# Ledger of designs, part 61: designed miniproteins, single chains, continued (4)

Each design is a single chain, and the fold is of that chain. pLDDT is the mean over its residues in the fold that is shown.

## One batch from the design tools (miniprotein)

Design m14097
Fold by ESMFold2-Fast:
Structure m14097 (fold): chain A 81 residues (1-81)
Amino acid sequence: KIEEERKKAQENAKKTGDELVSRAEELDPEVAKEIRDLYDKAIKAKSPGAVKAWTNYAKSLADKHIEKLEAERKKLEEERR
């Protein structure tokens, strides 16, 4: 049962990571690579709790990084008018 929970958490982490990586690749390929590395680390974690902790950390960091890139792009567009 614990193994099933770990496997489910790993599958969820992989799907979430793939979506965020795809979104980041449109903005900055280097950011996409960093997000992928964080999710790979989550998938390799030994316990369901560790997988979830790493996944939450990676998602939070990814969300902030993507938001920052989107804000910078919007600022440049506003300056150009």
Scores: mean pLDDT 74

Design m14098
Fold by ESMFold2-Fast:
Structure m14098 (fold): chain A 84 residues (1-84)
Amino acid sequence: KIQELEKEYQKLEQKYVSLYSAYQINLSGAATNEELAKRVSPEMAKIFREQAEIDREAAKKNYELAKKYKEEAEKLKQKAEQLK
């Protein structure tokens, strides 16, 4: 039972790490697109800004999901420690 809880929170910690990495990649993509928008025509700049907005929305979703998994992992970890 304790071993099962330890496996569960470790799995959630792995999901957190993966989603947090995706969050950072999306933020980097948004920043790159904003910088490119400064260097091109107004028509092309609009496309890069729209892509940056998509990247920011993806980052927000990945961050919220990562935070949720981290909170769930911490709760299960605390429960496992209480049962030891």
Scores: mean pLDDT 84

Design m14099
Fold by ESMFold2-Fast:
Structure m14099 (fold): chain A 96 residues (1-96)
Amino acid sequence: SKLFENIKRLVEEGIRNFDPMLIAGALMAAAVVRAPEELIDFLQELEDILAETVAAGDRDAGIRRIAELLGLSPSDQTIDNIVKAVRERLEKIFSE
């Protein structure tokens, strides 16, 4: 789905740039097409974490919170591993 690819792109860019507005855009797109509640809830949690991270100015704390949300170990808490795990999570939600 082109819409799913757009949601994935917005989420990945939002995480890489610590931009909660990009996650808000993904959430709006998901809501318009009545995506599964699991996707809506996941995007809302990501938006909240990124908004709090930007407000606090602590990117490392934000990375840890997203990694914990995804069940990643401390050794795997890199931005690239987080983006990969988020991509896999979105693909699982959208494949069902």
Scores: mean pLDDT 81

Design m14100
Fold by ESMFold2-Fast:
Structure m14100 (fold): chain A 84 residues (1-84)
Amino acid sequence: TIDKLREIALKHRDELLARAATLSRDEARALAQQNLATATKLGLQQIRDWSIGGIQAIDLDVDEHLLAVRFSLLVITEYLKSLQ
């Protein structure tokens, strides 16, 4: 799982960073909630825990981490899509 997430992050870094920069806070929150639901359905505990942490970071309005949070969110989203 971690190796596949790293592969996606490295291969698609520039594309996902550009997409992360365009996501609003509300869009990021909605996507994190969707990832949480999908990870729960698929029994992926680590992805579920990371999605909960991402929602909490967004809700705390941690501006200096928002781009990194959104990037990680998009990597997780692409990984979950690859499993469906």
Scores: mean pLDDT 77

Design m14101
Fold by ESMFold2-Fast:
Structure m14101 (fold): chain A 87 residues (1-87)
Amino acid sequence: SKEEVIKEIEKLIEEAKEKLAKAKTLQEIFDVVNEFAGKLSKLAKKNNLLEALPLIEETMKKIVAEPEKADEILEEFFKKVKELIEK
């Protein structure tokens, strides 16, 4: 269901926030970003949400550019992806 997909995305975002808060190097940030991008892309493809793929890519680029704003960037992503799913 749409609600189940939203809950899975929410869990992935919280996991990413926790891992990014613990990341101390650029390599660790890249590793978390790549893991999160992979998991979200797989979830999007499984649920035929191909429109979410460019949003995932944009979000990952923003986190890499400004890792100190990762929580804000991920919250904005969650709002946008929920709107996309609920359309």
Scores: mean pLDDT 85

Design m14102
Fold by ESMFold2-Fast:
Structure m14102 (fold): chain A 96 residues (1-96)
Amino acid sequence: APLKVAAKVTITLKAPTLELAKKAAEELQRVLDIHESLLVDYKIEVYPSGTVKIEAYVRSEGGARQLILEVQKLAAENPEVTVEIKVEPAGPLEAP
């Protein structure tokens, strides 16, 4: 069945080491788990290069904003990590 989403939030983290990438991924995993009620689904991929890519499907625009704020807090606490956030709103024609 098609999932009902309001937006897709793609977060890309670039860390100088795999250890820092894993730590950032674990902290983001914790944020996503705490805010699971805001999410339809999510996926996290950690690459040996120290890149972490997260795709989160949020139930509401408010949920997207909350997730972005939590990611910005994580970026502020981890100055060695570069964070890129992309938000793609789901159209009303994307089937629920």
Scores: mean pLDDT 76

Design m14103
Fold by ESMFold2-Fast:
Structure m14103 (fold): chain A 74 residues (1-74)
Amino acid sequence: MTLTATATANAAGEVVNVVLAAPADARLAAVTGTSIAGTVTITDPLVVELGGRRYFGAGLTASGVGQVTVTAET
């Protein structure tokens, strides 16, 4: 099963973070930055295991408007 979480930066210099909570057997599939306007930089990609769950996270800084999407497979 595919799990996905997305966060959107709506203005230049906005920093957004997305965290996808998943079962302990889930695997990170992708972290994708998409520029809608300007440029995007993916910051702080991470995988954390805590309390029998996995947390997949990423940050995004945009010079305009952008999205960061985290995808995991179970």
Scores: mean pLDDT 80

Design m14104
Fold by ESMFold2-Fast:
Structure m14104 (fold): chain A 60 residues (1-60)
Amino acid sequence: EILTAAQELIQELELPESEEPLIVSELAITAEGFRNVGFPPDLALKMAKLIVKESFRHRE
């Protein structure tokens, strides 16, 4: 689930809880993109989580 994935990323990347809405939004948009090109929902969310994690890691 997107909310659970966002909470996991917050803990993993040591981000403040105030970032949760942004991470949820990024995960939702990225997972939607993968689903639209034919990826199954579970794999789409897993790939979205990896991309969003890398994005937040690099923006500092």
Scores: mean pLDDT 78

Design m14105
Fold by ESMFold2-Fast:
Structure m14105 (fold): chain A 86 residues (1-86)
Amino acid sequence: GREEVVRDAQDFLARLPASVEKAKEQLKEKGAGKEEWEKMERLAELLRKLAEAIIDGASAEALAERLGIPLSTAREIVREVRELEA
């Protein structure tokens, strides 16, 4: 149900900073360039905003604006989240 989806999003959000730091350490060990680092940071920020939007029960319109994605994509994400909440 919705409470389970919200708990999963909250758990994800709580663990995200540690996961990002671990990913940064792995990128340093591999000698990754600035482009790989910046892509990882952008992905982490996008996932953070998505988790917060799920917790907030954001509309597709609000999600599209928060993430800077097409409304059609946001509608598909919200639909999938609602299916998980059922």
Scores: mean pLDDT 82

Design m14106
Fold by ESMFold2-Fast:
Structure m14106 (fold): chain A 80 residues (1-80)
Amino acid sequence: HMKKQAEEDKKKVEEIVKEAAVRLGIGTPDDPIDNIIEKINQSKEKRKKFLEIMKELARKAGLDYLVEVAEQALKILDES
């Protein structure tokens, strides 16, 4: 059960990342995650918007740890 849970959580995170990229207009559902990350890293503004969308999607999915990660990343971006 523990190994399957970790795999399910990873899949949910990947789905949230892809959905956030699609909503931001920087990716398609079929884009590799690495490509999405590269596009996000092109500007602080894109990263901030992506993290905000990802945070909302993570809340809806009940992934509290991902919400916290997104909030921490947003704080670091705002301090820069």
Scores: mean pLDDT 75

Design m14107
Fold by ESMFold2-Fast:
Structure m14107 (fold): chain A 59 residues (1-59)
Amino acid sequence: MSQAEQEAVQRENDLILNQTEAAIAKIQAAKARETDPEHRENLDLGIEALKKRHEKLKA
């Protein structure tokens, strides 16, 4: 892979990681304000799915 291709892939991965972390934080903030137990459970599932995706991107 060329250096330009390596830099493009790294930049894309960094952007996706940053966006995933921001999404996790946003959902966690939403969960903190949520009083409906069903909605809170759905938010937890969303956070867990994003954390698994984040872990996969870091591997």
Scores: mean pLDDT 78

Design m14108
Fold by ESMFold2-Fast:
Structure m14108 (fold): chain A 80 residues (1-80)
Amino acid sequence: MLAEKLEEEGRRAIELLRAAGASEEKLEEIREYVEKAVKYAREAEELEGEEKEKKLKEALEYAGKAQELAAEALAEAAAR
């Protein structure tokens, strides 16, 4: 299920970023985007057709933003 996969992957990514020395502020930003992705994925489970596709797209867009922010956090940690 998409929501469970997003939650699991997000949790693992945050743990890895913490180990890499990412700031707590960055970890909270990433967590917020992961939570939004999970929320929209779960909302999609109650929907059908075009509305479901729209919510799944929103979930994936927020997951993508979380990944971009995670890459930035890793780069910042490596640069210091």
Scores: mean pLDDT 82

Design m14109
Fold by ESMFold2-Fast:
Structure m14109 (fold): chain A 103 residues (1-103)
Amino acid sequence: ALQIKVSAPPSVAAGGTLTVTVTVSNLPAGKTYVVSVFARNKETGKVVKRSEPKTVAGGTSATLTFELSGLPAGKTYEVEAVAMDAETGKIVAVGEPKTVKVV
């Protein structure tokens, strides 16, 4: 099955850059996918940061690195990744959220 996994540290310093690693695997060949990461405030449910999207080809596995900066201090975020079919715009996979605290 198509898999998307998110790896992020449990905390980031206020004013620092959060590095998020996303691994996508078992992508169907012959398609292109758009992968992006967003940080959602756990208390409000509001998306506060979104990465630039990255494209990956199907038929391979890929490890992608995203950087999120400027997350408001003293808050806890859920960091999510989505993979979207580039042709249809349909979300085909969502990674399990990772909880990150800004300290």
Scores: mean pLDDT 83

Design m14110
Fold by ESMFold2-Fast:
Structure m14110 (fold): chain A 62 residues (1-62)
Amino acid sequence: LRDALAAALAHQSAPETHTVDGEQVTDQTARNQALIAATKALMDAGYTPEEVGRLVRELLAA
């Protein structure tokens, strides 16, 4: 479950880039990767997949 959630977020958060501002796409990718890392850390800390999903959604909304 943890790896599946992380993979789903990574897939949605890793857009293809060709001719865009590197700072812009890098910032978005770094932000999304931080959310994925937080997801794994929360599950390691004993949170349930449901709680992790809720927290990740709150972070994305912020």
Scores: mean pLDDT 60

Design m14111
Fold by ESMFold2-Fast:
Structure m14111 (fold): chain A 90 residues (1-90)
Amino acid sequence: SAAVDRFIELVLEMVKDLSPEEQELAIEHLHRLMEYLSTLSEEEREELLAKFLAGSTEEERRLLEAMDEVLREGVAPEELARRLREAVRA
């Protein structure tokens, strides 16, 4: 999906200059964050994301928006983490 591709592209840009170990830690942290967000109702997720967006940089805002789109599509956090690991090894 376009939302998944956009999310992966944004994460790759953020981690491209990190070591493989640092990339894995970043993916692990994103996986945990997305797991948490997936446990929230749509309303709770919207409220939490709005609070994050209020203090975010433009880059962080784009990442958070892409993350919300992916969660709305119902993509599993584990599947996203798997795709991110594949993408960083390319």
Scores: mean pLDDT 80

Design m14112
Fold by ESMFold2-Fast:
Structure m14112 (fold): chain A 98 residues (1-98)
Amino acid sequence: MYKITITAKTKGRKPHKVEVDVELELFDKSEEEAAREVYSAIARALEEALEKSGEENSVTVHATVYMSTPGAEKVAEEVKKALEAAGWEAEVEIEELE
């Protein structure tokens, strides 16, 4: 079993900070389905927080994802690439849980 922690944030320095926590349990999902669902959840959280908070706020989303797939590292890499391609700053950590 795997725990993936993804931190996605707006680029640049802003006077105010907004933090959003997201938790996902993606058991029995393919790598492609898991990557899509994780990306969608993070992107939605970032966009909604920016819409509500205005231009003077930096937004950080902390996503914790639990999954049983052996491809957790591939899922994490694909989500990070997708977030960076969309103009976000992203960091990923993976823990294998026995």
Scores: mean pLDDT 79

Design m14113
Fold by ESMFold2-Fast:
Structure m14113 (fold): chain A 71 residues (1-71)
Amino acid sequence: DEEVRRRRLRALAAHIGFLEEMKEKYKKNNDLEKYQRFLDAQRAADAARGEVYTPEEIEEARKILEELKKQ
Protein backbone atom coordinates (compact mmCIF):
# COMPACT_ATOMS: atom_id res chain seq x y z
CA ASP A 1 0.00 0.00 0.00
CA GLU A 2 1.70 3.16 -1.27
CA GLU A 3 -0.17 5.43 1.17
CA VAL A 4 0.97 3.36 4.17
CA ARG A 5 4.56 3.38 2.86
CA ARG A 6 4.41 7.16 2.30
CA ARG A 7 3.05 7.81 5.83
CA ARG A 8 5.72 5.53 7.34
CA LEU A 9 8.52 7.36 5.49
CA ARG A 10 7.07 10.79 6.34
CA ALA A 11 6.94 9.79 10.02
CA LEU A 12 10.58 8.66 9.78
CA ALA A 13 11.49 11.96 8.05
CA ALA A 14 9.85 13.95 10.88
CA HIS A 15 11.73 11.87 13.47
CA ILE A 16 15.07 12.41 11.65
CA GLY A 17 14.35 16.16 11.56
CA PHE A 18 13.61 16.12 15.31
CA LEU A 19 16.90 14.32 16.02
CA GLU A 20 18.80 16.86 13.86
CA GLU A 21 17.19 19.77 15.78
CA MET A 22 18.07 18.13 19.11
CA LYS A 23 21.68 17.61 17.96
CA GLU A 24 22.02 21.31 17.01
CA LYS A 25 20.47 22.33 20.36
CA TYR A 26 22.89 20.16 22.37
CA LYS A 27 25.83 21.23 20.17
CA LYS A 28 24.97 24.93 20.72
CA ASN A 29 25.00 24.29 24.49
CA ASN A 30 28.24 22.23 24.20
CA ASP A 31 26.43 19.22 25.73
CA LEU A 32 27.06 16.36 23.32
CA GLU A 33 27.12 13.79 26.17
CA LYS A 34 23.43 14.57 26.89
CA TYR A 35 22.72 14.22 23.17
CA GLN A 36 24.42 10.80 23.16
CA ARG A 37 22.27 9.69 26.14
CA PHE A 38 19.19 10.97 24.29
CA LEU A 39 20.17 8.95 21.20
CA ASP A 40 20.81 5.83 23.31
CA ALA A 41 17.33 6.16 24.87
CA GLN A 42 15.72 6.60 21.41
CA ARG A 43 17.63 3.57 20.08
CA ALA A 44 16.43 1.45 23.01
CA ALA A 45 12.83 2.61 22.46
CA ASP A 46 13.06 1.83 18.71
CA ALA A 47 14.44 -1.65 19.45
CA ALA A 48 11.61 -2.30 21.93
CA ARG A 49 9.05 -1.37 19.23
CA GLY A 50 10.78 -3.60 16.64
CA GLU A 51 11.28 -0.63 14.29
CA VAL A 52 13.83 -1.52 11.61
CA TYR A 53 14.59 0.68 8.62
CA THR A 54 16.83 -0.15 5.67
CA PRO A 55 19.55 2.32 4.55
CA GLU A 56 17.44 2.91 1.43
CA GLU A 57 14.36 3.84 3.50
CA ILE A 58 16.47 6.20 5.64
CA GLU A 59 17.83 7.90 2.50
CA GLU A 60 14.31 8.25 1.04
CA ALA A 61 13.08 9.68 4.38
CA ARG A 62 15.92 12.24 4.33
CA LYS A 63 14.77 13.36 0.86
CA ILE A 64 11.20 13.71 2.16
CA LEU A 65 12.53 15.77 5.10
CA GLU A 66 14.29 18.14 2.66
CA GLU A 67 11.04 18.57 0.69
CA LEU A 68 9.13 19.28 3.94
CA LYS A 69 11.74 21.93 4.86
CA LYS A 70 10.97 23.75 1.58
CA GLN A 71 7.36 24.28 2.70
Scores: mean pLDDT 73

Design m14114
Fold by ESMFold2-Fast:
Structure m14114 (fold): chain A 62 residues (1-62)
Amino acid sequence: SELEKEIKKIENEYQKKFDELQAEVDRARAAGADPETLRALSKKYQELLDEYNKKIEEVKKK
């Protein structure tokens, strides 16, 4: 169905974004980033998760 295709597209898009952010976190940790940098990355992760959840819920309401 169109709904299933739209959900899968969003899942694939956000999986790539999460993978990119995880790679950024891994690089920062390997480089010995300060606590402020790590907190900023944690906030980005939480914001991305909230965005993803909102996007999925919006699609489900269509």
Scores: mean pLDDT 85

Design m14115
Fold by ESMFold2-Fast:
Structure m14115 (fold): chain A 89 residues (1-89)
Amino acid sequence: PRADVLEAAKELEEKAAKLKDSDVSQTLKDASQALRRFAERLTPEQARRVVELAKKLIEAAEKGDVEAALEAAGELGRVLAPVAEAAEA
């Protein structure tokens, strides 16, 4: 639920602060901000999915796997896109 999403956002932000790669660091920061912004608007299924994707993103960043990190971030953005559109209506 919401608490798990906010914890995932915090982990993304903390990890981003430790990264030297500015593009990957910015990707983690953007993901963290999006999760915080939309946490209350997520269905339980969406909340579970974004937490799983955030963990994959953190793992890829820790391994220096830029391609895997960008793929996880892209999937996270796809889950959040309908939520962001609904929030602006």
Scores: mean pLDDT 80

Design m14116
Fold by ESMFold2-Fast:
Structure m14116 (fold): chain A 81 residues (1-81)
Amino acid sequence: MPSLKELLEGLADTAEQGHTLAAANMGEALINRLQAQGLSAPEVAQAVSDLRTAVRNRDTEAAKKAAARLAEAARRLAEEL
């Protein structure tokens, strides 16, 4: 089973590659896993929410910015695990 660290690194890689919809879906699943383990990830949760909103609104520039923030937040959290 991949570790939470490996899953967070995979999320960051997906977001950095511009796969915005895939990154939003992966991020939502990861937030649920983090919460189940008693871990809080407010920066990741906020970035996923912003990315989902941008994708829904077809705002390409907002989606790119949210994906970049998601990648940074996911990498930071992975480094702490």
Scores: mean pLDDT 83

Design m14117
Fold by ESMFold2-Fast:
Structure m14117 (fold): chain A 69 residues (1-69)
Amino acid sequence: MEAVEEAIRFLEELGLLEAAEAARRAAETSDDPVEVLRIASRVVWEKGKDPVATLRALEFLGELIRRLK
């Protein structure tokens, strides 16, 4: 799932390691990249401490979800 791998790298670059790990775990149990990216977005919202990094991550994940739908 190319989009999921791209999202994980971007989340790690922003320091959102918990969201990146959640995406990796979700990808092991789901073949739906949209489901995986939605899980990552939820973790970004719940665990994001830096408002700028959180906003950038949510915008990027949302754009990936739109491209896959």
Scores: mean pLDDT 81

Design m14118
Fold by ESMFold2-Fast:
Structure m14118 (fold): chain A 95 residues (1-95)
Amino acid sequence: STVVSWDPDADPQAREQAYEAVQRGERRIEITGVGTAGDVLLGALQGFFDAGATEADITDQRSTPEGGTVTGTLHFPDGRTVDFTVTGVTPEALR
């Protein structure tokens, strides 16, 4: 389980994508952002919590020079769980 403090400067695009994915009722959420997977994850977690998730459990993390991935599970007040994957793509990987 992960608890993240609110940060207004956390990746706002990842935050919006994460919020909208939860609002659409997606059963598996995939978020891709520019930067490291950790930086994108910070924004995505804020979006997930804004949308009603109570906890996020990180199940796997892989850091690479290209950005990497973080996979986890969201928990909701109704007992529902939703899997997520966050992918970071660094500017160097886009060349």
Scores: mean pLDDT 76

Design m14119
Fold by ESMFold2-Fast:
Structure m14119 (fold): chain A 90 residues (1-90)
Amino acid sequence: SSQIQALVDKYLAGEASDVEVGLVLMVHAVATINSTEKHIAEITELIKKNDPRADEELEIYRAARRIAEALGDTASAEGLQRVIDAYEAA
């Protein structure tokens, strides 16, 4: 969803409300619960099935990578980039 990228843009600009900051941090938290390998396996299955959820999950991973980078969470940012790269290679 393009709306998730707009929320991250507001956060990075320092314009997000307290509720919106909470939502951004929740996106980071839920995207980092599972391993990179599990995310790659799940998105690859959606792509193979031509499931429209694959595009929505890609937007979440892109948003979460930007958030992780901004928070200095380099390990999560690198892991999420591998998920994005796996999608683009499929």
Scores: mean pLDDT 83

Design m14120
Fold by ESMFold2-Fast:
Structure m14120 (fold): chain A 74 residues (1-74)
Amino acid sequence: SEIEEIAREFRARARAELSPEDYTLFGAMLHELRKHIEDAEEFRRVAEEVLALLLAGDREGAVALTREALQRAA
């Protein structure tokens, strides 16, 4: 599926650029987003924003954005 391809792309980027701890956190967030977001373009936008927040060191913002996206998809 397109969402699976996007998830693989973002996991590869995260593995290269994030700490192991933040990579694990990002992977958990991607897993939950993938379960609830059906639109591939929305999934890509949310994944990009979450990754950008983690790269900036904003773990709290990344978690908050993930929760907000999951609430919208519910």
Scores: mean pLDDT 86

Design m14121
Fold by ESMFold2-Fast:
Structure m14121 (fold): chain A 83 residues (1-83)
Amino acid sequence: SEMEQLIKQAEEAAEEAYRALEEMERAGTPPEVVEMLRKRVDELLKQALEAAKQGDLEKAQEYVDQLRDLARQLREAARLTRG
């Protein structure tokens, strides 16, 4: 179902974002910055999952897209932090 696909996409994007945050932390990013970004990932994931479960597939897709964009930005930040 579209709902199951959106849930899977949200979870995959969050996992990617968490991996990037772990790399940033290992590379010396301040803990407070990592915690702030982790909280943002958590919030977007929760919003995507809630929207999908409520059947609001358009809203769920918007949160998935935001989460994917954040994951991409965090991957780029992790690469730059390795320097």
Scores: mean pLDDT 86

Design m14122
Fold by ESMFold2-Fast:
Structure m14122 (fold): chain A 59 residues (1-59)
Amino acid sequence: MEELEALLQDPEVQEFLREIYERMKKEGKTAREIAEELGLDPEFLGRLLSLAVQKGLIE
């Protein structure tokens, strides 16, 4: 499955999103800025992070 919810079931994806969220807090960067540094779609990353927070997968 290629849906956002399917991606969030992957432990590696969950760990990656936790690292991104911690970097955002520690460095004062937005999801867009981190996505640009990593060569990712900033809208896609933003949606995935938002969904992960809503599901309580990251704090």
Scores: mean pLDDT 76

Design m14123
Fold by ESMFold2-Fast:
Structure m14123 (fold): chain A 83 residues (1-83)
Amino acid sequence: LEEEIERAMLEIGAAVLKVAGLEEAAEAIQKLVALGTEKAIELAKEMLKRLLAGEDPKEVLEEAAKKAEGEAKKILEEAIEKL
């Protein structure tokens, strides 16, 4: 299923970010994937793409938090505080 492949790729991407020293951003992506809502998965995809392109983690997390609501926003705000 396309969704299963997408989630697996996001988990792999988060692991790569963690090895690269972007631990807080990687943790946020993993928590968004675990939350599993369509909006959380879309935010995780956008964040992973931007972080792999070398964009600033704080800026990426702040932009994602502006688009997020509820639990997804809380996950992102907590990650920003740890930066």
Scores: mean pLDDT 83

Design m14124
Fold by ESMFold2-Fast:
Structure m14124 (fold): chain A 73 residues (1-73)
Amino acid sequence: SDIQDRLQRAQQASQAAQQAALSVPGVTSAHVVASVDAQGNLVLDQLDITATSPQAAQQARQAAQQALQQVNS
């Protein structure tokens, strides 16, 4: 089912991206939601990071993006 496949991929990507963001030292919270676009690509629908420094927040965003790309590969 297309709907089930999209939900499964989105859930896997969301979990991977959120875990990656939370693994960055100095990150205090992360809300990461991935979705599948009309072309079937994983995209970040929501990326809300709080961190003790701008560098930690930037590293967390990069980690989330990398994790999403690994699930899509």
Scores: mean pLDDT 83

Design m14125
Fold by ESMFold2-Fast:
Structure m14125 (fold): chain A 54 residues (1-54)
Amino acid sequence: MITLTEEQKKALERAKEAFEKGELPPFDAGFSYLLSNMTEEERKKLEELLEKKG
């Protein structure tokens, strides 16, 4: 299990909130942790958001 620092916990909350709102999360420690724990369906949704943004 990965132990999260205070900064990483805060970043994770921000990333999750943005993603749940259908927004691309900021690319930081929280985003990296979120990405590692995403389901296949959530990864597909992220890929779609990146394609529209890019």
Scores: mean pLDDT 68

Design m14126
Fold by ESMFold2-Fast:
Structure m14126 (fold): chain A 64 residues (1-64)
Amino acid sequence: SKEEQAKKAIKDAEKAVEFARMLGLPDRAAEMEKYVDKARKLLEEGKFDEAIKYANKAIEVAGL
């Protein structure tokens, strides 16, 4: 389902944030968290396609 895809995308983005922090990139991780927070809010609103897009933006900020 779209909901499951959005949840997975957010989970993948959260793991990317953790990885950025482990690499000593706190400013990058903070920028990524902004997109993850937006994705979580969109998921709560049932806007699954937008949640996926914002989660993917977080991963793009990581350079992945």
Scores: mean pLDDT 86

Design m14127
Fold by ESMFold2-Fast:
Structure m14127 (fold): chain A 69 residues (1-69)
Amino acid sequence: AEELAEAVAALREALAKGDLPGTRQSMIRLARLLGATDEEIARGEQLLSDPALRPVVAESFIAAGERAL
C-alpha cells in the first residue's frame, strides 16, 4: 500500500521536474505495481516519448494508482 503511494508521488515529482528518464522509470514501476503487462508498458513508453502526450500518459497512470489506493 505504502509502495503504491510512493510510486504515484515519484511519478508526479519526475513529471513536474521534466525528468524524462525519471518519468519513464517511475511510470514503469507504477504500471508494474498495477499489474500492467510488458506490452502495455511498451505502449505507455511510446506515448510518453511524444512531448504533447507525456503529461496525459503520466497523469493516466497516476489516476490509476490513486484509484487502486
Scores: mean pLDDT 80

Design m14128
Fold by ESMFold2-Fast:
Structure m14128 (fold): chain A 71 residues (1-71)
Amino acid sequence: SAAAAEEVARRILGEAREELRQQALAEGASEEQAERAVALAQRIAQAVLDGRSLAEAVAAVEAEARALAAA
């Protein structure tokens, strides 16, 4: 079912978020930088879960970041 597939996807994304946080910290990122990396990954993942392609999800996040930089 779609609900079961979404639940599995959320579990995988949760594991990926923790791996990303640990990798960022291991590479010398600050806790704040690691949290930003996790937040960015979550936004991309949510867009994909909402039916967007990975390329569209990345483009949307890049557009948001560019808009924030211009403000």
Scores: mean pLDDT 73

Design m14129
Fold by ESMFold2-Fast:
Structure m14129 (fold): chain A 80 residues (1-80)
Amino acid sequence: GLAERLLKLIEEGDLEGLRKLLTELAGEGLAEIVVEAVEWAKKGLLTDEQLEDILKVLKEEVGEEVAEAIVEGMRKLVEK
């Protein structure tokens, strides 16, 4: 499903694929914000509190299942 594709793109570091898929789903502005947040997660720069705030915003924009997949991917990157 869409959530599984997003999680894989984040885990694999395919930021171009992630940006394209999110642009089609929710538009370029949200796609750019999410890609930037994934880059920050990759650098270990996001706290648990920031990840929870991102989750709340994304739930409103893309729905719970997709939002949870995106944040799960980011959390896995921070824990590396």
Scores: mean pLDDT 83

Design m14130
Fold by ESMFold2-Fast:
Structure m14130 (fold): chain A 86 residues (1-86)
Amino acid sequence: LPSAVQRVARTAMYAAVLALPETARYLKEPLELSPTERAMAEELAQLPLERQIRGLRSVAAALEAEGDLELAEQMRRIIAEMEAAA
């Protein structure tokens, strides 16, 4: 079962893909999201890009603190693409 941080990370990554579809290339695995998580991601994708990037950075730091370096690295690749687009 994914941790709460991993669930939030997947939701945030899906929001990033909705906002900037090219970020999907950095996903290693399909994002398994509940209907509620998908709806939340759709709302997050409507936020200004700078707000989304800030949130993603916080989640990536939390993943590193939990030792999930692989998911944190995926998120950092997504963040870099979004920063280039901002």
Scores: mean pLDDT 81

Design m14131
Fold by ESMFold2-Fast:
Structure m14131 (fold): chain A 86 residues (1-86)
Amino acid sequence: MPETEAVKEFKKFLAENPEILTESIEETIEKNPVSADDLKLRIAIANEILKKFLEKSKKKFSEKEIEDLRKYFAEILEVPVEEIKA
């Protein structure tokens, strides 16, 4: 799939900050019981990763760039894009 500049920047950020995936997954699991719906858990993980990226990147993203990121996270985590908040 075509990579937007926002997605490329996220991939670079992730390569430089690999802990963000582990921390986002661990924090989401701790806040959600083991019996939580897999879809609900994946939605929570997607939102946590995107939130941490936007907070740590210090870059001001446009509304379109944020939408591109939301679509990317929805696709890779197989969650509805409407459930991704940013």
Scores: mean pLDDT 73

Design m14132
Fold by ESMFold2-Fast:
Structure m14132 (fold): chain A 79 residues (1-79)
Amino acid sequence: MKKIKVIKIISEEKEVEYIDEKTGKKAKGREFPLGSEYYLEDAQKEGAQPAATEEEVLEQAKKEAELLGAELEIIEIEE
């Protein structure tokens, strides 16, 4: 059995204010949850540029999650 690690970045739904170009007034919109999935196995597989270490992939995902204000989830899936 091979374990596949998936790093998932989930942002919370936010209400945002924007300027309606049509009326010049502030309007409310919604930012839908943004999700990014990083497949660690894909980042480390042979033939993909310098193989990123698990630590490097995790650090990159962590930085992206923090930048987006998103939650970081690590899931292990067995084949």
Scores: mean pLDDT 57

